# Ledger of designs, part 82: designed miniproteins, single chains, continued (4)

Each design is a single chain, and the fold is of that chain. pLDDT is the mean over its residues in the fold that is shown.

## One batch from the design tools (miniprotein)

Design m15032
Fold by ESMFold2-Fast:
Structure m15032 (fold): chain A 64 residues (1-64)
Amino acid sequence: MIDKAKELGKELAKRYLNGEISEEELKKLKTDTLEKISNSASSHKEAIELNNAFTDALNETLSS
């Protein structure tokens, strides 16, 4: 699950860097993905871990 969250973050960042989505679309998709992860998590702890994995992978890829 955490590995999938990281892949989602990396993929979203790559789509932005490749010019496939705008900054506004990136912001919206990031928010939508975080909400979806939170709603799908079995516990509050899992939601935090998955949200952190997604956000960290997204930000690391954008910083590259």
Scores: mean pLDDT 81

Design m15033
Fold by ESMFold2-Fast:
Structure m15033 (fold): chain A 60 residues (1-60)
Amino acid sequence: SAEVARLEAAAAGAEAAAATLRALAAASSPTDAVGYEAGAARARALADEYRARAEALRAA
């Protein structure tokens, strides 16, 4: 469905954002890395939420 495809695209975008933030954390000072790591964790959680919603719609 269009909604499932939209949620999967959103999850992929959030996962890509998490990867970028992790790379920035690795390249940053310890102080700046904390912020990037927190951002990466939030983006990863959002990706998991979008995937869970897509799976629920497929199961319906």
Scores: mean pLDDT 89

Design m15034
Fold by ESMFold2-Fast:
Structure m15034 (fold): chain A 71 residues (1-71)
Amino acid sequence: ASENELEAAAEILKDFGMPESVEVTDELVEALKRLQAEALERAKTTPDSEHAALAEEVIAEVRRLGERFSR
């Protein structure tokens, strides 16, 4: 991953309170990019009334990734 991608990943994790416990690696950046792409595709087919639930699922997925890459 590029420096810009690592910085973007760190910012996302910071928003979820995980920067101190998570080592930002190329693997984590790739996982976050896949999660973002999947979330965007799901958003296209998700009714507006369910977007809040979709956002909660994405938040949970980001937290799970952070926990997986925590020591």
Scores: mean pLDDT 68

Design m15035
Fold by ESMFold2-Fast:
Structure m15035 (fold): chain A 74 residues (1-74)
Amino acid sequence: SELERENRAFLEEMAPLAEKGLTDEAARVEVLRRLAERLAALAARYRELGLVSEEEEARLAASLAALEAELAAL
């Protein structure tokens, strides 16, 4: 439930920045970067807690790689 509270707080913090990203390229890049950082942090925590199978870890890595690729394209 701790991760749920942190995810909610993250989304609340990101909401105004995401809205700004509709018209501001710099804000959009920052949103993608923060999403990539959050996914990496979540993957690390799930691994630490022993909650991630190899399959789940691969899916998280793929999601992070996709966001990093999108950020690199900007």
Scores: mean pLDDT 73

Design m15036
Fold by ESMFold2-Fast:
Structure m15036 (fold): chain A 83 residues (1-83)
Amino acid sequence: SEEEAQEFIKKANEYESKGDWKKAADYYLQASRLYFEQGDYEKALEYIRKAFEAYEKAGITIPSSADHREWLKIYFEAQAKGI
């Protein structure tokens, strides 16, 4: 839901302010997933990009797992929508 996505964004912002980039990235990723499920590809792409930036700041390599494949799916499908 929109409310759930906004709650994740709020938590991501709180963890960013504390310098916990890994947790911030995890919450941005969850928000991007919800927006993607809602068909809001513009916001899905915005928040997955924020997740990538936060993981980079945390010094974390992009995970090689099911989550990694889901990120790539969100990213490429949002790009294909012309955003």
Scores: mean pLDDT 76

Design m15037
Fold by ESMFold2-Fast:
Structure m15037 (fold): chain A 60 residues (1-60)
Amino acid sequence: MKSEAALEAQKLLQERGFDVGPIDGVTNHRVASVIAAFQGAHDLETDGVPDEATLAALRK
């Protein structure tokens, strides 16, 4: 089943110029790696999970 959080994170990361692959709401290794890179750049926990803090940072 796809995750709404993963879908939103994929869309927002693509808007920022990251290559997340297909925007399908599925967190694969590529999507998790891109999320972790974004988290590290924004002083967040680099767990690769599209959690609430990560989504809030992406929405800004």
Scores: mean pLDDT 77

Design m15038
Fold by ESMFold2-Fast:
Structure m15038 (fold): chain A 55 residues (1-55)
Amino acid sequence: SPLQARIEELLARILALQGELNDALAAGDEERVRALTAEIERLLAELEALEAQAA
């Protein structure tokens, strides 16, 4: 379904950003850590809303 495809795309994007967050944490890049954390939180909220629609 189109909704399932969106959920899969969003999960892949979250996974990629979590990798970038780990790299930023290892580098001590506090500005990138804050930006990536905010982006991940926003996408997780979107994922929760989409999963609620799929239920």
Scores: mean pLDDT 87

Design m15039
Fold by ESMFold2-Fast:
Structure m15039 (fold): chain A 73 residues (1-73)
Amino acid sequence: SAELEAKIERLREEIKRLEEEREEVRRELERLEADPSTSPLEIARKETVLAVLEAAIDYLKRVLKRLEAELAA
């Protein structure tokens, strides 16, 4: 259905935005890790943000796969 196709497209755009945010956080974490003056707490905070983003992306990809299966049926 057109409604289901629209939902899938919106979800793909959300996943893309989160993947871009994840790559930004990964680059920030790499910069922090390269600086020997960075506190372990700052690194831990960024690692936590990265883990949350990865969990959200994984969840939405599972939703996307389910919706794509519904469209194919």
Scores: mean pLDDT 89

Design m15040
Fold by ESMFold2-Fast:
Structure m15040 (fold): chain A 76 residues (1-76)
Amino acid sequence: SLAEGARAAALAGDKQTALNIGDLAVEKSPEEGYEAAVALARAGPEFQEVVDHVIAKIEEKDPELGARARAAVAAQ
């Protein structure tokens, strides 16, 4: 999945690839973007900027889902 791909790239230290996969997930659907943001957040706090970028793109398409993504990430 795109979420698994984003997390794998993040864990490998490739922030640019993680960002690109996150963007692709949001372009496919806000729901896939949500899954990618949560998966990226689980990779660690060092990926906060990538997570924030993906959530901002979700919020542009679906503000309610974006708010839920922020809450889910904050709960970790």
Scores: mean pLDDT 84

Design m15041
Fold by ESMFold2-Fast:
Structure m15041 (fold): chain A 66 residues (1-66)
Amino acid sequence: SSSQKKKAAIDFTSYSIIKSGDIFDKELELRKKGVPDEEIEKKIDEMVAKNKKELKEYKAKLDKEV
């Protein structure tokens, strides 16, 4: 239904925002610790790839429930 689709979109958006926040917090933590920029970029890229996979899996789960 339209209502269920709207709820799924809101839930997905909220989850995406939380995951983005985790990435920003991690980057800030690494910079504060004096980790070299190249290592920070590598770690952030790994987190982004993992989050992209998790977001796809979460979206697929939501789509099955609608």
Scores: mean pLDDT 77

Design m15042
Fold by ESMFold2-Fast:
Structure m15042 (fold): chain A 56 residues (1-56)
Amino acid sequence: MEEKLRELLKGKDKVTKEEAIRIFQELGLSRELAEKLLADQPEYLTPEEVLEIFLS
């Protein structure tokens, strides 16, 4: 799972909250769960921040 997330983030400098939701859905999360995980996050996230949120 983490390996797939790293692959989806490869080559990105930052992602929007909507892109992060889409990535989490690709990894098997529901949209509701993805939105909940990102609710308190800023509009733009680094790949490292997305990875940290997913692994929390």
Scores: mean pLDDT 79

Design m15044
Fold by ESMFold2-Fast:
Structure m15044 (fold): chain A 51 residues (1-51)
Amino acid sequence: MSPEATAAYNRGLELESLGRDDEARKAYVEALRLDPNHVDALRALARLSQK
């Protein structure tokens, strides 16, 4: 994984833990833009899409 994709994913996790799901979704999308094969970001985005 690229360091930038990992940083975006970690930001998403922090935002999601704060209940800021819309901002977390944007961070996960950015992680996938940087690394389309970021499995953890794909899983997190799929989970948020059901809320």
Scores: mean pLDDT 80

Design m15045
Fold by ESMFold2-Fast:
Structure m15045 (fold): chain A 88 residues (1-88)
Amino acid sequence: SLEEIEKRREKYKLLIDMALAGLKSLGFDVTEEELYAASEEEIGRLLATIMEYIGNIDNPELQAKYLKEMKDIVERIKKRAEELRKSL
């Protein structure tokens, strides 16, 4: 139904907004438009990794690991966004 489609879009936008806020607070140069190139699974992984980073404030080695994972995911998403932009 249209209502189910609208609810799914609203949920995805909420996840994008949360990921964008988290990444920007950690100093990442990323835009909402670029994050729309991500899959729901990639956005979910970014949110999980941000939460793990915050949760491990007492463990600098784990924080460094999660920060690197976030960087790798963001770079893949940005590259995909650029390719999609060029194909239009």
Scores: mean pLDDT 83

Design m15046
Fold by ESMFold2-Fast:
Structure m15046 (fold): chain A 67 residues (1-67)
Amino acid sequence: VKESLIKGILEADKLKDYERMEEMIKNAYELGVEAKVIIEALEEAKPFLSEEAQKLIDKLIKELKEK
């Protein structure tokens, strides 16, 4: 799950499809993946992402920590 999410995020960044990136993360949460696991995947992917994607990831991590 974590590896699949990281791969999906990296591919979405290459396509500059930030809506798809956000949707993937939201869908993982809605399908019952633990917020902790999602946050770990996002933090692991972050160093390999574009600056724009990193800003989106930071926003989503904050939202997940507040839920």
Scores: mean pLDDT 80

Design m15047
Fold by ESMFold2-Fast:
Structure m15047 (fold): chain A 74 residues (1-74)
Amino acid sequence: MDEKRFEAEVLLALGRMYYALGLLFASRGDIEAALESYDKAIELYEEALRIDPENEEARRALEEARRKKAELEA
């Protein structure tokens, strides 16, 4: 087992939690909290991809979080 791969999976899981929190805040109209949560998710997904660049789940999650952030910044 590779410790780097495990760290990437943990970062991906944390990013997913922040992404879900961002969706929750956005649904309640708390745009500031939603944007902060998406920013944290993006940072965590980017870190996961630096450790495991071939992780398609992390790449897809990053693209989705960036898209959701852009929609709120419009």
Scores: mean pLDDT 85

Design m15048
Fold by ESMFold2-Fast:
Structure m15048 (fold): chain A 57 residues (1-57)
Amino acid sequence: MLMRASAPVPKTSEEELELRPGDVVEVLEEVDENYVLARSLATGEVGLVPKSALEPV
């Protein structure tokens, strides 16, 4: 599933994915109530992203 970052996502830990507003990610897995595991289409990097920062494309 493709989603877009609606807000900047800072990399605060090694497990997190850094995103800028407008970056498109592929959601790979739902990790918990607050986070998904996603791949950045721009960089190919995989990491945790807060669900609140993502919107449907």
Scores: mean pLDDT 80

Design m15049
Fold by ESMFold2-Fast:
Structure m15049 (fold): chain A 86 residues (1-86)
Amino acid sequence: SAAATVASQLGLAAVLLWNNKASVEEMEARLNRLLEKLSKRYKLSPEQVAILEEGIARVMALAKAKASLVEIQLVLHETAQRLLAA
């Protein structure tokens, strides 16, 4: 499904950026740009876009607070579940 592909691509991007020690600024810019690209490509509904925007905002708040990868992964998982249920 498009929702599963979008969740997978955003989750993979977030984890790769974290593992490669990307700056908070680079991570924020790349995740926001990826969301814009995926929203257009997969014709996501406004509700789906809102779920992903909320998820990215939570991930970025955790990254800025220097939280663990485990906490970021939990937020990504919760966001993916909400997106698949929408």
Scores: mean pLDDT 83

Design m15050
Fold by ESMFold2-Fast:
Structure m15050 (fold): chain A 67 residues (1-67)
Amino acid sequence: MDLDGEIAELEKRIKEDPNDAEAYAQLAVAYARRGELDKASEWLLKAQNLAPDHPVVSAAADELAGL
């Protein structure tokens, strides 16, 4: 798994669509897996503010809670 490549692609998605809650949620998971938990929490909060009921956002919250 290439976390740096995944983060770069997700950052590109957010630049194209700043309301892409899936991209924010996936970026939170990527940062958590990279060990950057503070950044992961910040991105998860952004995702939850945009779409708290979105399945990808909920899954990201569960992933971070398991860490």
Scores: mean pLDDT 80

Design m15051
Fold by ESMFold2-Fast:
Structure m15051 (fold): chain A 69 residues (1-69)
Amino acid sequence: SAAEEASRAGREALAAALAGDAEGARKHTQRLKEYVGPAGGRAAGGAIARAAEAAGQHDSALWTREAGL
């Protein structure tokens, strides 16, 4: 289902962002946005980016936020 794919993409985006994998974070956030739409992508991308910032992963946070837009 779209919800299961969105959940998977969100988990992969968060894991990549926390690991400092900026390209992976961007890719999975873009995929998440495809399932949840523009508003959902912006909200989820913002939440993941804030978690990455809290973990000190500023570059992956920036790429995640951009991908969610």
Scores: mean pLDDT 87

Design m15052
Fold by ESMFold2-Fast:
Structure m15052 (fold): chain A 70 residues (1-70)
Amino acid sequence: SEEIEKVMKEFDEISKKLNEIVTRIREALAAGDEEALAEAMKQYKEFIESNKEKMTKLIAEYRKLQEKER
């Protein structure tokens, strides 16, 4: 449905930014770079805190839409 597509688009924008941060974490771990890891982890925590409420609402909306489609 169009409602699912709209929710997925908002998730995609959030997921794209989150994936960039997670990629930095993975790269820092692979390189053994503790300073880069600490910076990436800080960005991750700040991102989660800033987007926590929005993500919670999007997850709830997506679950409601999936329950109707099942």
Scores: mean pLDDT 79

Design m15053
Fold by ESMFold2-Fast:
Structure m15053 (fold): chain A 97 residues (1-97)
Amino acid sequence: SIFSKETQLEIIATLIIMSLSIALNEAKRQGDEEGAKLLEEMRDKIAEAVQNKDYDKMIEILKEGLEKAKTLPNKELAEDVSRILEIGIKKLEEVKK
């Protein structure tokens, strides 16, 4: 890759934030209060971690969010969010090697 490790982490973080923002808008559109609440909580925590360039903390937040996402009553949202988080965790951990 022509990008530095830091740039790759920033790109992955941006893609995760965008994907979660789309999921949040969809949860709000469907009236899924529990899904929206989880996604807003994750967004706030992720924003703080990214501002601090703390990608280890970001991975921790994503892993916690993944466990919570699996318990959401909207199973389609739970599956889609879980896939976003699993891919994001894998990509961040791969770059941090």
Scores: mean pLDDT 88

Design m15054
Fold by ESMFold2-Fast:
Structure m15054 (fold): chain A 60 residues (1-60)
Amino acid sequence: SPLEEEIERLLERIAELDREEAEAIAAGDRERARELVLETAGLTAKYMLLLEEKKALEKE
């Protein structure tokens, strides 16, 4: 479904950002690491909302 495809793409993006955050931390780039943490937090919140939407749709 389009919703499941969006959830999958979102998880892939979160994984990519987690890798970039680790690289920024290793490089000592504090500003980049902080920005990536905030972006990941936003995407994680969206992921949780999409999971709730999927769960609601599967009950009907």
Scores: mean pLDDT 84

Design m15055
Fold by ESMFold2-Fast:
Structure m15055 (fold): chain A 90 residues (1-90)
Amino acid sequence: MEKLREALEELRKWLEENKDSLTPEQVRILETAIRVLEKGIEAKTVDELEIYRAFLEMLLGIAKIDGLTDVAEKLSRAVEAADEAIREMK
């Protein structure tokens, strides 16, 4: 779970620092990812965490399709953090 907390705090900080330079779409995607990460941290089972990982991967797919490179990089790290948390839960 620690990597998920790190990803959440990194994403919150990056959004706050860059909000004025981001499009409304980029802000919406990042705010949605933050909510998903908050729920992932609260997950009690691997199955629940897998659902939140799937939501993060969907947001990553949207960012990639729309060419949002910086957002896609941040979301990719969030997906990696979820993968690590799933491995730790065994």
Scores: mean pLDDT 84

Design m15056
Fold by ESMFold2-Fast:
Structure m15056 (fold): chain A 64 residues (1-64)
Amino acid sequence: MKKVALVAANNEEQKKKGIELAKKLGVDEIIVLMKASREEVLKKAKELEEKGYEVIVIGAGPEV
């Protein structure tokens, strides 16, 4: 089973911090969503879990 980190960020600093945390967690893949809503992040996480990935969500976007 592959582990994926889903990093939600609104700016470059949030993106950098999220990626650094994901790397420390030892994930196989990192997916960055820029300026995504909470609903978009959760939908993407669910789609990845349905494909057999273990999903770790880092930093939900400020838009809900």
Scores: mean pLDDT 76

Design m15057
Fold by ESMFold2-Fast:
Structure m15057 (fold): chain A 59 residues (1-59)
Amino acid sequence: SEAEELIEKARELAEAGGDGKEGAELARQASMLATEQGNEELAKEAEDAGVLAGIRGGF
């Protein structure tokens, strides 16, 4: 739930031409929450949102 909300906000910031750094931070938080929940699918979506927010070629 919280992870999904953070992913949505990160995507909205990326699409609206907002703050890419803020979007990346939101995506990072979502990935951590999804990992803690054992939800690999949400963790992957969070990583994709981070890439969309301006992180290319993630570590």
Scores: mean pLDDT 71

Design m15058
Fold by ESMFold2-Fast:
Structure m15058 (fold): chain A 74 residues (1-74)
Amino acid sequence: MLEVLSAEEARARLDTLPPELRALLEEYLARYEGREVTVVLITDEARGEVTVNLIVTREDGTREIVTRTVPLPP
């Protein structure tokens, strides 16, 4: 499963995420407050993993990607 979320949508989904991803998203959404941020959640149920990609738009219009993979809760 792949979900593309705005910063606001990601905040609404925090309670449904593993604690490690929730903490990561809370930290990075606070750090990049006021910037254009896109959050991509990739759930790989066969591997038992969730990958978060945070896409931040820089001042020059280029994009920075921060990636974190954590185990899916049982």
Scores: mean pLDDT 75

Design m15059
Fold by ESMFold2-Fast:
Structure m15059 (fold): chain A 68 residues (1-68)
Amino acid sequence: SIEDEAEVILKTVESSLALLGKSMTPEQKAELTERVREIILEGEKSDDKEARNRALTKLMVDVIESKT
């Protein structure tokens, strides 16, 4: 489900940040979850898995780098 996929992405970012001694606030987690859901929904509409995966990867990298 979209919710399960979003949870996996959120957990991946949380784990990556934890390795750097960082964490997300509840507000940042909510924002990231919403953005992930938007990308997944857009991917389903366009049926472009490559664009979806690229957008998800970019989002994850941008969030992690913003805390470094």
Scores: mean pLDDT 81

Design m15060
Fold by ESMFold2-Fast:
Structure m15060 (fold): chain A 75 residues (1-75)
Amino acid sequence: SEAEATLERLRDGLLELLRSQGASEETLALAEEAVDTAIEYVKAIAAGDKEKAAELEKKLAELEAQLQAMVAADL
């Protein structure tokens, strides 16, 4: 639970930073999904669930690509 509390604090801080920089609602939603998926990945690793961890790792890579595409479109 201490690790979960730390990850939640980091998530909240990142989202607040993005909001302060004027991130769109779409960017905030995608960033929140990416962070929540990362937290689930850490929990899967801690539980020894290798299959779920591998699936979440693939999802994180896909979300990273989507975020990069959104940033490129805004530039």
Scores: mean pLDDT 78

Design m15061
Fold by ESMFold2-Fast:
Structure m15061 (fold): chain A 100 residues (1-100)
Amino acid sequence: SSLDNLEAFAEENNLSEEEKEFLLEVMELYQRAIEALKAGDLETAIEYLERMRELLEKNGLEQAVRLVERAIEAVRAGDLETAIELLEKAVLAAMLALAE
């Protein structure tokens, strides 16, 4: 569902192939992190979130980077509700930055 929505978003916003590949990789890391959080595997979740942060940083998406960094802090504090909310905001921020 989320991946299908991303493909539709990419087509509707005329994203380049490189931007589509970037967005798909961000969403794969996001989904892997959420699955790890739901399984209670916080260390694995943080590893996926750090990879997501690095990928966003390499693409200059500063607002998304800050949201992921705050999500990692929330995970370390055991505040999974806040972490998930921040991650959803990070994905939205990345999508909006590409949709100009």
Scores: mean pLDDT 84

Design m15062
Fold by ESMFold2-Fast:
Structure m15062 (fold): chain A 80 residues (1-80)
Amino acid sequence: SPEVEEIERLIEAALEDFKAGNYGRALFYLSAAFTMALLSRPELEEKITELHKKAVEALKNKDFDGLEKIAREFLELVRE
């Protein structure tokens, strides 16, 4: 779906900005992706919200491996 493609693009942008040390931009793209997922898949609100909280925590801790794992779980969830 167009929404899933945009969510994937936003997550890819977030991970690239994280690798570049652009943490503020990474947070912006993560928040946009999670907001889009909530609007597109409201039935998944609890799971999306949990993953969003984990992603923000990984970003705050500058934990790239943790963020990448959470991003993968999130993308698998929204592709269902």
Scores: mean pLDDT 87

Design m15063
Fold by ESMFold2-Fast:
Structure m15063 (fold): chain A 70 residues (1-70)
Amino acid sequence: MLQEAEERGKKLADEAKAEADKSENPVLTLDQKILEFARKAREAEKKNPLEAKYYETAASHLQDYKAERV
C-alpha cells in the first residue's frame, strides 16, 4: 500500500518534469504543476484520502526537485 502510493506519486512527478522540459518556460511550468497537484490533493482529500496522498507526494517531489536545482 505505501509502496503503491509512493510509486504513483513518483510517476506523477516524472510526468510533470517531462511536461516542463517540453515547455517554453520549464520553471514556470513546474510552478503550475506543483500548484495543480496541491489543489488536486485538497479536492481528493474530501472524497478519497488515498488519492490525495498520491498528489501530495507528487507535489512534494516537484518542490524538492525545484529547490535542488539551485
Scores: mean pLDDT 77

Design m15064
Fold by ESMFold2-Fast:
Structure m15064 (fold): chain A 59 residues (1-59)
Amino acid sequence: DYSLDEIADYLAEKYNLSKDKKVFVLGDVNIGFDTYIGDNFIFITKEQLDEIKKEMDKE
């Protein structure tokens, strides 16, 4: 079980972003495994959230 803050930290490290980024979980929008990263936020789908958690578990 990962918090949104832990996921934000993981994505910030992976993409060399500021830890001030906010993680937003969208509904069941299918956009593949790509995560949209804006200037002040990171958009992910619920499905992508689950995949990110799996990636974090493997690392």
Scores: mean pLDDT 60

Design m15065
Fold by ESMFold2-Fast:
Structure m15065 (fold): chain A 67 residues (1-67)
Amino acid sequence: SLEKEITVSFGIMATTIGARFGDYKYAKEMAIKIYERTGLKEVALAAAEILKERGATEEAEEVLKFA
């Protein structure tokens, strides 16, 4: 469970960094890749919320499609 929590935290961090610098495509791709490799829905859901808050609605919907 700790390893899972660490992986989710790193996934959220990578998505947040991408979104903060306006690279929504990178943030989306990182969230999807982490979800595909780990199956951790929490990363996809958190990433979609961060993207939506930044106005990247299309990228957020693409992330949610994979969740």
Scores: mean pLDDT 75

Design m15067
Fold by ESMFold2-Fast:
Structure m15067 (fold): chain A 93 residues (1-93)
Amino acid sequence: SELEELLNELQRIDKELAGMDPEQQEKARARMKEILSKISEIILKNDTPEYHQLFEEMMKNSADVIGANLDKIREEIARLMEQFEKEEKRKAG
């Protein structure tokens, strides 16, 4: 649920980003970086080496690198969320 909440917030910010002015975009990117850091921690805790390596690398490089590779990050997070949601629904009935 925490991962789902973080992903939803990240997707919302990304969608709104295109309509923002440059100053608002800087604030949004800072928030996205914070969210990505939290997602990275969750992924690392779940022993998913491929994803946590990706997020660690993005965090080390900068906000610019994160922005440039947002599509790749979104794809990995979306895939993980689909798997997580399916597994949770399966367990819950």
Scores: mean pLDDT 63

Design m15068
Fold by ESMFold2-Fast:
Structure m15068 (fold): chain A 93 residues (1-93)
Amino acid sequence: GSVEQKLLDWLEENLDKVLLAGHVIEKLRELVEEARAAGDTSLAAVLERAIEILEKEYKPSDEITGKEVLEILIEAARETGDLELAEKLEEIL
């Protein structure tokens, strides 16, 4: 499976869960490294933008729902122009 599929699977697994923002940021950073290693520059840009939004809006100890993480990733995908990924993320929501 692709790094994109790993992201989609992780979001689906965590959709109904309350998470710590710091743990979400750490997970997304791991996926950035995997995306870069795979040459998926579009996915890396989406994940980096999502991390920027999370770091501006949340402290590491703040609670965030899987659904809110998904909504932030949809916005990041739209802002970076990965409309195909945005549509796949919206199907999970």
Scores: mean pLDDT 91

Design m15069
Fold by ESMFold2-Fast:
Structure m15069 (fold): chain A 94 residues (1-94)
Amino acid sequence: MAEKIEEEDKKINEEFLEKLKNTKTEPSRETARAIGRLFREMIEKRREALKKIMKEEFGLSEEEIASLSEDELGALMVMPPEERTERLKKLKEE
């Protein structure tokens, strides 16, 4: 099982939560915008970390990664780590 994917997800989630704690003072439009920006940054970091792990740990090519739709990448980011690992292995085998 690819423990490295779970570790990267944990680091990104911890960073997001720490930033979220620092921005949550009073309910306002500005606070909502700040949270929205942090959430977007988290998603982008998760996407880039997942692509890097696909290349380095699973040996997927640039073309194989580029063939994945935004929806497929999104699904991979929210999958349980065990299911995600099996799906990535199948992509390499196909």
Scores: mean pLDDT 70

